# Designs tried in a protein design run: designed miniproteins, single chains, continued (5). Part 71

Each design is a single chain, and the fold is of that chain. pLDDT is the mean over its residues in the fold that is shown.

## One batch from the design tools (miniprotein)

Design m18452
Fold by ESMFold2-Fast:
Structure m18452 (fold): chain A 61 residues (1-61)
Amino acid sequence: SALARALLMRDLGLSEAQVAELEAFLAAHPNPTRAQLAALGRRLGLSPAQVAGALEALRKL
């Protein structure tokens, strides 16, 4: 939802585009590997820990 995206942007400091990319990635890869998370993080300019934390938060919403 738009509200969930707004809350994630505020709490994790992510842009709307970064949240959208993370949502799309989680939909395609429900159990991503560490290598996939590292590649996504490099593409989005986020650390592996930030990517993992954002994906966990998105799973709980």
Scores: mean pLDDT 76

Design m18453
Fold by ESMFold2-Fast:
Structure m18453 (fold): chain A 64 residues (1-64)
Amino acid sequence: SASSFRQQMISIIASTIRQIGDLWQQYIEAKRAGDSSAQQSTLQQIDNVSSQFSQQLSELENAA
């Protein structure tokens, strides 16, 4: 239903915003510490979260 679709979309967006925010904080801390490995790892995690977000949106689009 449209109501279910909207609720799932809001939930996915809210979850993704929280995860990306936390990861960017970790990236900034790693950058301040000069930790290149931590910087690279955090950026990879951000990319993974972004990919998962795109996949979840595509799955909702296919169900709609």
Scores: mean pLDDT 85

Design m18454
Fold by ESMFold2-Fast:
Structure m18454 (fold): chain A 97 residues (1-97)
Amino acid sequence: MKEKLERAREVLEEIEEVIEELEELAERAKELGKEELAEWIEKQIEKFKKELEELKEKLKRAEETGDEKLAEEVLREAEILLGLALIVLGVAKLILN
């Protein structure tokens, strides 16, 4: 239980870092006049922030209730979200360079 909660927190923190890097890339896209790319990145950030908040709420519930299955679900969903965020980050970096 504790190990799953700790790993889930670590993955959620990694997602927050990727979102911050995406926000920096969106600003850089605007500076380069790539408005369509900036808008696309901003839409992805909005989706990721919403999913991140839902995962944080689920994690809090798992911690409060001791629900190990919910903790496993949060960890799996967080790892998937991190993977998707990293793909978006990679695509944004390729287009900006």
Scores: mean pLDDT 88

Design m18455
Fold by ESMFold2-Fast:
Structure m18455 (fold): chain A 100 residues (1-100)
Amino acid sequence: SEQFERLQETLREVVESLEELGIGVPPDILEMLEKPFKSREEAEETILRMLVTVSGALEYALATNESKEKIEKLKENLQRLVEVAKEFGIPVPDSILALA
């Protein structure tokens, strides 16, 4: 699916941004991005797991008084993932929306 290909590209770009910020992405998420999504369910699971990963990193950065630049870049990545989730009709938890 062309939509799934664009989604994978966006998720890979977010992964690259997180790695540049020194944020480790779970290996299972990286494995999910190595192959084309077989179903909408796999795409939804990957997006939700990325949302949890980025929101957790942002909460940790806020709690530990990380640099404003790092916090802003994490917020930008979270906002990008929220936009993608909305495009695919995936419900985003209110706790994550409050951070974006």
Scores: mean pLDDT 81

Design m18456
Fold by ESMFold2-Fast:
Structure m18456 (fold): chain A 86 residues (1-86)
Amino acid sequence: SLEEVIEKVRKALRERFPDASDEDIDFAVNVVKYLYEKGLTKEEAEEFLKQLEDSIRAGEKDPERAQRRVELLRAAVEEFYKLYPE
């Protein structure tokens, strides 16, 4: 189910980024939820991520916050596609 996928990704992010804020984790998890609901392939998700990363960096005034969100986002998508390797 979507809830099981989200919980597994959230757990993996917490293990990889124990000091990450709930806000940053929720942002990354919501992107995974979007990818799941749209049924995007890994290749389509990678194209979407490039555009989203550029938008985050352009729209976020704090470069450290932008970098943190981008790293969590990349990790979340990586963990998501490990659940669906084909």
Scores: mean pLDDT 80

Design m18457
Fold by ESMFold2-Fast:
Structure m18457 (fold): chain A 78 residues (1-78)
Amino acid sequence: DPLREAALNVGVGIAALILQGKFEEAKKWREKLIELTGLSEEEADGLVVYGIEKINMGLSVEEAIKLGEKGLEVLEKY
């Protein structure tokens, strides 16, 4: 499911931004994720937790941000 994968990828990107201390950008992406998907705050935060786990398992912060950017592009076009 491309929309579900896109939302997961945005959560991964938000997690990477938080780990880099980019809190303002992370908040902006979280707000867009909720706006574009209609997910609750709790559901969106679950996607960020998923992202933290993926980064802890070896996903690079740079790749995580790129996945999040691509995820936002998919959600904005749908």
Scores: mean pLDDT 88

Design m18458
Fold by ESMFold2-Fast:
Structure m18458 (fold): chain A 78 residues (1-78)
Amino acid sequence: MKELSEDEKLAYTYAIAVLKYKESKKEGDEEATLKALAKELKDMPEPTDEQIKKAAEIAEVEEKTVKELIKKIRELQK
């Protein structure tokens, strides 16, 4: 098994964020989860298109879903 690269670690971080957000919609705590993710990802660098694509593959969602979540997180970080 190949060890995870730094790019893969960042992709997994965003994939986990997407999965947490999807679960929060089911539980009705979407706003609280978005605020928590905004704090957790505050110091994270802007993801590359390749990292977004990999995160989408891991979370089994479309790339646009990852981009929409990142946009919402950034709005809360202002």
Scores: mean pLDDT 77

Design m18459
Fold by ESMFold2-Fast:
Structure m18459 (fold): chain A 71 residues (1-71)
Amino acid sequence: DIEKRVEAVLKTIENSKVSAAEALELLGLYSGDPEILEKAREMARQVEAAGDDPELVREAISELLKLIEEK
């Protein structure tokens, strides 16, 4: 269930010193796919530029998790 995984990542961000951008990059790294990692880094930059907008963070996490599961 993708929604449960998105919520788990969001709670990890809330309960740790990890930023949203760092969490996105970590998801990209754990994918083992350099193309997914580059997309994760691009999303991390966009999230930072938007001041960690909650909707943008949620959408980025969801999209990365879907990409990781589809490979």
Scores: mean pLDDT 78

Design m18460
Fold by ESMFold2-Fast:
Structure m18460 (fold): chain A 86 residues (1-86)
Amino acid sequence: MEEAREVLRELGELLEKDPEKARQAIHDAMRDVAEKAPPEYAERLRKAAEGSTEAAIQALNEVLSDPELRETAVEALRKAIEKVKK
């Protein structure tokens, strides 16, 4: 929970400073999570990653709430945020 809260705070800061980079990070993170998720869940997450930013944010909140996917989602989002900052 602490890691999920911290990475969402970093995403919030990025959204305020550079919304386009934040959108890129959200979509990149969701693609990464979709690749690592179980097959039935992966298709739904991949669709969300390719959809609207609102859909991607909703899916991100869902995977961060899932104990099985939370660590993967936190790592994917942190990696995506660092990539767009550099």
Scores: mean pLDDT 79

Design m18461
Fold by ESMFold2-Fast:
Structure m18461 (fold): chain A 75 residues (1-75)
Amino acid sequence: LEELKADPEVEKLEPDPYFPEFYRVTHKRTGTTRLVRSEEEARKFIEEMKKLSEEEIEEIKKAQKENEELLEKLK
């Protein structure tokens, strides 16, 4: 886990406050957070995200901004 936290692609990696058996891993470039059960799953998630092209990363960011705008309109 500490090794993964040092990865420049990892924004944060921390135990879930409500389910400490799980970890929340956030990918820095996309801002995507995934709930994982093990260090192995966290590593696989980050490796998967590292394989994304710049175009794919921009698409993910755009989709997240769209969701945020949708939530803001509902307030």
Scores: mean pLDDT 73

Design m18462
Fold by ESMFold2-Fast:
Structure m18462 (fold): chain A 93 residues (1-93)
Amino acid sequence: DEASERYKKVKTGEELRELMEELGVDEWEIEWAVLAFEKKEFPEKLQEKLLEALKEEGLSKEEAKEILEWEIENNPSEYTRNAARAALHAIEK
């Protein structure tokens, strides 16, 4: 709840990045969330970039799904949850 309240206070992509770094969020997720926040949408190219980052970390499709599902349920950032939903949808088709 405290993290969720801090996310509601974020007004810029830079503030979002700083908050996510403080919370120990992975760089690929921070990059995705910041781009989504600034554009206020999830273009297909951002979904592709996120999927590429997950693959580069050596994650299997099932491992990537588990991480994304966990983020959707537990991440306090609405932007990160939306990014994770978009990525999960792209993986599942």
Scores: mean pLDDT 69

Design m18463
Fold by ESMFold2-Fast:
Structure m18463 (fold): chain A 118 residues (1-118)
Amino acid sequence: MSPLEEILKLLEKAREAIENGDFETALKYVKKAYVLAFEEYVKNPDDWRALLVYQVTLATYEAVKLAIEKNLKDMAIEIVKASIDLVRTILAGASREEVLAKLDEFIKKMKELYEKVK
């Protein structure tokens, strides 16, 4: 299995864990995803997709943790779904423009979370 496919499966497992109320397990899966993404980026430092996957998975971990602490389970699910959509788009070999459009969707979900925690 490619590192990107493993990252995708970990994020899907994290989404399922959040839906089932198993927040500790969900955070462990997202953490494993960003650690793998970091290792892949370090091996491929010129690959902007590898950097983006690392940045998005790390941001997803922090956002999910915050959403859980604030009892915003629905927001945690939506953020993980946006990260899954972005990783899946990269795995499908999509254009830079298509990947950046998915990043914009992810950023919008992050902004929605920050507005809710005010």
Scores: mean pLDDT 90

Design m18464
Fold by ESMFold2-Fast:
Structure m18464 (fold): chain A 90 residues (1-90)
Amino acid sequence: AEAEATEVAERASKLAEELWSTDPEKAVEIWKEALREVGELLGVPDAGAALADAVPALLQTTQSGDQARAQALKKALADAYQALRDAAAA
């Protein structure tokens, strides 16, 4: 399960980064789907859903240029994945 969760997070991170400048709404959708899937795989679906619902608000607060948004997106996805791992370990 953890190996599958890591693969999902890595795939979502790469795909979202490619779409960030051309289709940011789809990048957000990929993030939401990945966080829910990771939550299910780690046995913490409620935490995954809560983090997924927070993604649009995070995106709206990031009003810098495209490069700064891409970096914030990468960090937020990594932080969310780590939070799900921590929740699963508790």
Scores: mean pLDDT 71

Design m18465
Fold by ESMFold2-Fast:
Structure m18465 (fold): chain A 58 residues (1-58)
Amino acid sequence: SAKEAAEEAVKLVREETDEDKMGEKMRELFEKYKITDDNDIDYVVAEAVRERNRLYEK
């Protein structure tokens, strides 16, 4: 589900600080959860971006 994908995405951005590896793992996450709906994509991306901004806002 999109919610489970978003939870994994948030965990990914917290654990992976390398941007290239992050992008690769995010692609795998979208494939794993079969995220193809625009609303689901937006939801997962928004949650990941929110967590990333929290971590990198110094």
Scores: mean pLDDT 76

Design m18466
Fold by ESMFold2-Fast:
Structure m18466 (fold): chain A 100 residues (1-100)
Amino acid sequence: GPPATLAPEYQARLDEVTAEADRLRKEKGLSLEEVAQFVADKYIEWLKKEGLLTDEEAAALRAHNPGDAIVIAAGKYSDHPETQRMAEEALARARALAAQ
């Protein structure tokens, strides 16, 4: 699950994305996999806008491990060492894939 303590702006972004995902599931009947892909893409675009991902790193995440974008975002706005370590590992994977 998400870390217990989040920055207010990170929590607001999670709430916004969760509300949009719930609306799409209810209104358009999206599958759980389609909703998960939608959420991951929203996080990739947000991390790009915040300057935390390059275009090539974002493309690598979309192609290989889109869910890692959620982990990277959690690490940026969490004070939990384990969450930060997981985020660093996820970002390192994206960078390695973008460099190939």
Scores: mean pLDDT 77

Design m18467
Fold by ESMFold2-Fast:
Structure m18467 (fold): chain A 100 residues (1-100)
Amino acid sequence: ERVAELLRRLAEALRARDLEAAARAISELAGVPEKTALEWLERLRRAGVDLDALADTLERLKPEEAERFLEALRARAEAIARVEAGELAALLEEEGLEVP
């Protein structure tokens, strides 16, 4: 089964810290560009998300649960991106620079 195989490959890539391989698996599962999937994974990694815990979750997922998992992953990455944007704006203000 293709979805189950992709979930297994994603879990293995996360455990190996191979974010490029993980991004390829997410790209096939979610139908998004590999670059977009890689950006999500890099944000999660920078935020200190436990990639081994994500792999453990993936190993327990049924194929029917893959879509919900990917939606949660995207939502978390987008939430982190919003926080990073706010942190940058605050840092620029502290340095006496105008926020564009």
Scores: mean pLDDT 79

Design m18468
Fold by ESMFold2-Fast:
Structure m18468 (fold): chain A 80 residues (1-80)
Amino acid sequence: MELEKKKLELEIEVAMVEIMAAVVLVDPSASEEEKEEARRILREAARLGAEIAAAKTMEEVEELGRRVEELKRRAEELLK
């Protein structure tokens, strides 16, 4: 149960990161550099989502959680 719960929590965080990046892509005030970073974030989020779905152990989920947190920080930096 804990493994499945942590995987779902990370999947929700990845989805939030994807929404944040998508907002930047449709923002007419965003620079091309910001949109390029948003596209990079979306590609990394897709890869992380696949890795989270494939994870079999809590150790794998914890490592992926650290990567999700880093990606989330990058997405938050784009929201201004």
Scores: mean pLDDT 85

Design m18469
Fold by ESMFold2-Fast:
Order: C-alpha cells, then sequence, then structure tokens
Structure m18469 (fold): chain A 59 residues (1-59)
C-alpha cells in the first residue's frame, strides 16, 4: 500500500465490521479481495490496519 486512499479507508471499515461480526482473518481477506479487487497481500495489510484500529477502539 503506497498511501491510504478513499477506497483503502472503505476496505478498512469493512474489515472492522467483519471482525465485529466474528469473521476469521482469512474470511475477511477473501471478502476484501472479492469486494475491492485487492491482492491477497493488500487485503492482509488492510486486515492488520483494521485489527490495530479495532483494538484501539476497545481499549
Amino acid sequence: MEKLKKADYRAIAEAMLLMQQGKTEEEIVDELMKRFGLTREQAKEIVELAKEFYERLKA
């Protein structure tokens, strides 16, 4: 990921929502690839960012 864009923020928000629903990391990665046309590596980066934001919100 070169820098965050509007599409990246949308994907992060979607990943956080899926985490709140109890989806596994792999399910979230696959959903992001399907919805946003991301590569697996890009989707993994977004999941890691979403995990960091989600943990911070719950702290």
Scores: mean pLDDT 76

Design m18470
Fold by ESMFold2-Fast:
Structure m18470 (fold): chain A 60 residues (1-60)
Amino acid sequence: SLEELKKELMETIFEIASKVLEYLLALGQDAPPERVAALEAEMNTLDKKEKELIEQIKKL
């Protein structure tokens, strides 16, 4: 439903914000490159999900 898509979009936006903060903290703490790469991959996955949800909502 539209309500479910909007809820999932909001949850995805909050998760992106949380991951951006985690990524910045990891960089500041000189985290291993493997961890930084993993966080970048997670952020890319969330960005793709956000775009897909927005497109689904636009079609309704």
Scores: mean pLDDT 86

Design m18471
Fold by ESMFold2-Fast:
Structure m18471 (fold): chain A 55 residues (1-55)
Amino acid sequence: SSKIEELEKFREWYLERAKEKLAKAKTQEDIENIELGRKVGEEEIEKQIEKLKKE
């Protein structure tokens, strides 16, 4: 329970930081790198939450 709640809060923080980075990005390469990092990080957090819910 507590670990899932911590991961959900971390996910919210992570997504907000990705939005802030995107707002400041000036090159297409930076945008692509930020979007890739967001996608990978979000998928990893989701997998960890699902893992904790199952076992």
Scores: mean pLDDT 82

Design m18472
Fold by ESMFold2-Fast:
Structure m18472 (fold): chain A 108 residues (1-108)
Amino acid sequence: VEKAEAELKEEERKAEEELAKKLREAGSKEKQNADDINDVAAAVAGAISLTYDDLEKVEEGIEEVRKVAESMKDEETKKAALEVAEVTERYLKTFVDKRKAVEALKAA
């Protein structure tokens, strides 16, 4: 259990770093308004928090990130935000799968 928990935390940390990097690159390349990047970042943080509280809420969190991305007025900003949403979906689905595996080990 402890080894699996440590491996999960390391994987989560790397996924969070990659997501943060993608958010920073999107903002830098697009030269978009800080508000748009902040809205996407807030939606991502909300999705992560929601999934951390309840693994069953992962799809709800992902949908909120996609809604924020789709609300962007600038097409290049929207494309970058949608790519962030896709990375967020991959991260959260991996997180859910790993957390469910760890919970099964703790129940044993």
Scores: mean pLDDT 71

Design m18473
Fold by ESMFold2-Fast:
Structure m18473 (fold): chain A 93 residues (1-93)
Amino acid sequence: KKFPSQEELEKATQQLNQGLLENARAGALTPEGRALQAGLPDVEAAVARAEESNDIGVWAASLAFAVEAGDEEAARRILEIRDKKVKEGNLKV
């Protein structure tokens, strides 16, 4: 597995943010996801939320927080969490 570059992380975050906006228009997770992102104290909390939750919106908010914080290692960990959970059937994309 190739580690994502900063550019790849930015593109992934932009795509996920677009998905969260679409979910908001359907009355789904964007207000909750944005509130979660604003309420996160640090990148370790974002990683922990991504590990604990099987919800793609929570995962997307956690990834966006890590990328906005400039923590490439945390963002990489969050991407790996999704890949593992999707492969195990624990997360729907």
Scores: mean pLDDT 64

Design m18474
Fold by ESMFold2-Fast:
Structure m18474 (fold): chain A 71 residues (1-71)
Amino acid sequence: NQEVLQILRTRSEEDIARVLMQYLYQPRKREFYYNVAAAIRQELKDKGAVDYKHLSQVFEVPVEDLQLALS
């Protein structure tokens, strides 16, 4: 979704991490959410898009949960 990609490009890693902490599994450590946010920002800088399937595999978070949190 192009609209979601534009929103993610304008958000800081801190804002992305905050959204992830709100909508993803709560017992994760703070560093987990910042690592996911950094990976999202890196993919946006390098590829202009987020590979949700890759992030889902690396961080063991369902694709649907990542998409919901970032929408």
Scores: mean pLDDT 71

Design m18475
Fold by ESMFold2-Fast:
Structure m18475 (fold): chain A 61 residues (1-61)
Amino acid sequence: MREARRRLAVEAIRAAAAGKASLEQLREVLAFLPPEAVEAILEAVRAGDVERAVELAEEAV
């Protein structure tokens, strides 16, 4: 289960970075993570730091 959630989070982050999903949709997909982790991931995506966003998601799962 942990690996499936990690995969979902990473794919959602990459989709948002590619413009295929909004940041609001990304927040909804990441709702299973702690709120602090979600906000940090969204901040990294807004800054264009996709690698940092993925790292934060992997640490939170």
Scores: mean pLDDT 80

Design m18476
Fold by ESMFold2-Fast:
Structure m18476 (fold): chain A 72 residues (1-72)
Amino acid sequence: SELDKAVEEAIAKLIAEDPSLRGLPREVLRLMLYDKVSDAIIDKLREARKKSEETGEKVKVSFNFVEALLKG
């Protein structure tokens, strides 16, 4: 449910950025989302590492969003 909403919002943003994407198959739009999600994960990993170095806390990142997006 929450994942479906996140996917719908992300697809809406892709279409807003390029209206020609409207009406494309969901599978194609999801592949395009993968590229953006990949970049966002890299940024979050860098931030988490920096915070871990500053505070000495355990670095933790969840990949459930990416896995769920690819599978469903």
Scores: mean pLDDT 64

Design m18477
Fold by ESMFold2-Fast:
Structure m18477 (fold): chain A 92 residues (1-92)
Amino acid sequence: GEREELIRRAEEIIREARDVEEEARRLLTTVDDPMARQAIRLSREAIRLAEEAIRGIRDGSMSLEEVRRLLLEAEIKLGLAKISLAVAKLVT
């Protein structure tokens, strides 16, 4: 159903955001890059929003519209995190 699909999407966002955070952290071991630090911050925000969406579905505290809105915000944050990481990799 739609709830299960939204949970899967949230879990995918969390997985991808953790991958971005890990890669940005590895880059920071060789160079102190502000874009790598931004990628970590944005990835953490994406994880927080996706985890909030999963909680809202599971405890019934959120409408499907509210969950979709949180996941859209999480996806935007993840996209920005990926762009920040890509920029960091180009300048280092």
Scores: mean pLDDT 90

Design m18478
Fold by ESMFold2-Fast:
Structure m18478 (fold): chain A 73 residues (1-73)
Amino acid sequence: GGGEGVLTNASADGVAAAGGAAAKESGGPVRVEATTLDGRQGVGEGKDALGGREAGYRAAGGQPASRARVTGR
């Protein structure tokens, strides 16, 4: 929870390289994962459980998926 934003650009830049690969593979699946446990903000149990299994949540938070599409398009 909570989007600070200060490191967002730095994280996006660092994650952009990794997100470029993750976005191509997890561009859409990430949304499905959130839907699996009703990825709602508040309870956040799904995010906590998925965060423990998938670190890709950071990639989705930095909008690397959008970047990958813009770059690929």
Scores: mean pLDDT 39

Design m18479
Fold by ESMFold2-Fast:
Structure m18479 (fold): chain A 111 residues (1-111)
Amino acid sequence: MKIVIKSRELLEQMSVGNILFEASLGFEFDEELLPLVAQKIAEAGEEGVLAAAEEVKQFWLGLRASEKVALEKTIEALERLKKQLEKLTSEDAKKALEYIDKAIEELKSKE
């Protein structure tokens, strides 16, 4: 069952780390908010997305999750955002998807 974030005002105040953290908890973003999500991820760039992924991993470790569980939750968050953003055809969405794919590949290579 999916909980959907519908508040544009809330999303405007969120960092990419906050966006990814909510996704790691199972939240999705309302379809009308996806262009802003894509824009924020595109503006953060590859390094910003990797930094956000590390923040989410550290959050789950702080909750006493194992390294494996923290990594799995972070990858699941990235894959959830990817599934929502792949519906978009904008330049920001293409950049966001590229950066998400690179982050997933990087995280899966760390074993």
Scores: mean pLDDT 85

Design m18480
Fold by ESMFold2-Fast:
Order: sequence, then structure tokens, then C-alpha cells
Structure m18480 (fold): chain A 72 residues (1-72)
Amino acid sequence: MLEEVARAYAAYIEAQGGEVLSVEVDEEREEVHIRYIRPDGVGVEEVVYAPRDPSVPSRVLSRRFMPAEELR
């Protein structure tokens, strides 16, 4: 489930013209950590909560914006 959520989110970002740099799954915390560059050139680091219980909605826990160079 968590790996599927990570894959779907990465695919969504790429479909929107973003460049995915890394996707890391934290099974213990039920978190997906993703780094990507938006089509406008802004670097983004996100932590998404994706619980194994499907009745609990996923949500963005944190989102940080930075120059793309700082993600490389």
C-alpha cells in the first residue's frame, strides 16, 4: 500500500511536468518522503502521511520550497 501510494504520487508529479529526484518510504512512520522539481523550476521536499488503514485519509505533513540546486 505505502509503496503503491509513493509510486502513484511520483507518477502524478511527472505527469504534471515535474522532475522526481527521490522517493523514500518510511514504513514505521507510514510516511512518503519525496523530492522533486516543479515545472516552474522550484525545488520541493514533501512528507506525506499515508496510513495503512484505508479509512484514514492521507495528508501532507510538511512541504518545503527551495532552489532546485539545493535538492541535488
Scores: mean pLDDT 78

Design m18481
Fold by ESMFold2-Fast:
Structure m18481 (fold): chain A 66 residues (1-66)
Amino acid sequence: SMAAQAAANRAAAELVAGALAHETREFSPEEQRRIAEEAARRVADQPFAAAFRETLGRVVEERLAA
């Protein structure tokens, strides 16, 4: 179902955002955004990656705002 796919995308984005936050914790929020965008770009040539990129970007901004 679309709901299950959305939940899986969100869970994967939370895991990736957590790993990125740990690896980039000493970088500024602006640098953390650039690193997340670069990581997303490295998988951008896969058709299913667009929804994941969108969700990951949103999760990263939520974490930086917290």
Scores: mean pLDDT 73

Design m18482
Fold by ESMFold2-Fast:
Structure m18482 (fold): chain A 87 residues (1-87)
Amino acid sequence: MGLSDEELLAAAERLAAQARKLAENPEAARAAGLDPERAAEAARAAEAGDYRTAGRLVAEQLVELGELTEEEAEELTRLMEEAGRVA
């Protein structure tokens, strides 16, 4: 149920690309209320194939911003872990 392996990989790649853009543009990250250093850590984790860590770092910041609930953050981290296993 939910996303296919292909959809899951595509979602993980989009998350990794977004983390890289935030790391490359720290001013935009700060304007969005995000920590550019944690965005850079998420981008490095994704480049290493550690999508679980990348997802967790992004999800934690989105919870701090009120964009995600704790439950949504846990689900995002789980989906990113699954994406890392099929990548």
Scores: mean pLDDT 73

Design m18483
Fold by ESMFold2-Fast:
Structure m18483 (fold): chain A 76 residues (1-76)
Amino acid sequence: SADAAEGLEALGEGRDEEAVRLALRALEKDPQNLVALGMLAALGRTDLLPEDLRARVEAVMANPTLSTEEARAVLA
């Protein structure tokens, strides 16, 4: 999504607060947005995710060999 793309640019520029806001907005539109979830994990802000999603995000981040389809299945 556009929000996820803008969030990656913000993250790359060190605009952490804006990157968090854009990632959360992307997740409001698509809760399985791997880019947005990855940004929050990289910033150490998985605490901002709903309780039921946090454990699934941690599982995805613990296994870097997961394909996009496998990662989406864990997050569903």
Scores: mean pLDDT 73

Design m18484
Fold by ESMFold2-Fast:
Structure m18484 (fold): chain A 100 residues (1-100)
Amino acid sequence: MSLEEYKEKHPEEVEFLKSLSEEEVFKRTMNTIETLKKLMEEGKASEEEVRYYMLEIELGSTFLSKEQQEKVIEELEKLAETSKFKEIIEETVKRIKEIA
C-alpha cells in the first residue's frame, strides 16, 4: 500500500493529525517508533504490521519540520541496523527524505 492509498483509507487519521500541534505529531510519531521497536524485540512484529507502522510514521512525518524529520530518520536508521525488516525501514527513510 502506498502513502496516498493509506491516506484515502484513513482520512479521519489525516484530519486528526491536522488538529494536533507539530510538537504533538512529533511526540506521537516517536512513540509509534518506540512501540514498533518493542514489538520487534519481543518477536511479535509481522511484516504486514511493520509495513503499516511505517506508513503511519511516514504520514506523521509529513506534518513535521525538517529538523524533526531528521530525528525520526535517525531513530528509524538505528531500528534498521538490528532488524530483519531493514529493507522496509530504509525504503520509508528514503521516502521521508523526499518530503517537500
Scores: mean pLDDT 85

Design m18485
Fold by ESMFold2-Fast:
Structure m18485 (fold): chain A 100 residues (1-100)
Amino acid sequence: SLEESFREVAEEATEAAVENLKRAGELLKDPSKLSEAAALESAAGILASIVVNAGDAEGVERVAKAFRELAEEARKAGNEEAAEAAERMAELFLEKAKEL
């Protein structure tokens, strides 16, 4: 069904977003990889928007948690700007999840 297809797309987008954010967190430890980390974070934001449009509140909450974990890794790496950006994204997606 169309609903099952949207659910599968949302689940795949959720997993891809979480994986991209986890990889971004690993890259933040290397100053030469900051642009790559930022690109992965941006890709995760686009994927999270797909999950929002699919109406999957649980998936959006999982991505928000991954952004929060990215913020913690950024703080450990001493990158406060990246930490604040990731935290803002986590708050944005948690708010969107409440509207679903």
Scores: mean pLDDT 87

Design m18486
Fold by ESMFold2-Fast:
Structure m18486 (fold): chain A 70 residues (1-70)
Amino acid sequence: ALEVGATSGEGVKKLQEILNKSGYANLTIDGVRDAATTAAIKNFQSFLGLKDDGVIDEDTLKVLDILEKY
């Protein structure tokens, strides 16, 4: 599972991998929630009609879990 509000570590690496594989970003998988990673999250949220604040809330997490599991 992804850690809500993570700024570094395995949760962020997993997020970066999902965003890259889904075509929303081309990020370095370094586990750091930098400006590029935050921008990718906002783009992902905006595309799905979610609140685009860059915060991984419950709705964002549910979609990310589905994309990881497929």
Scores: mean pLDDT 71

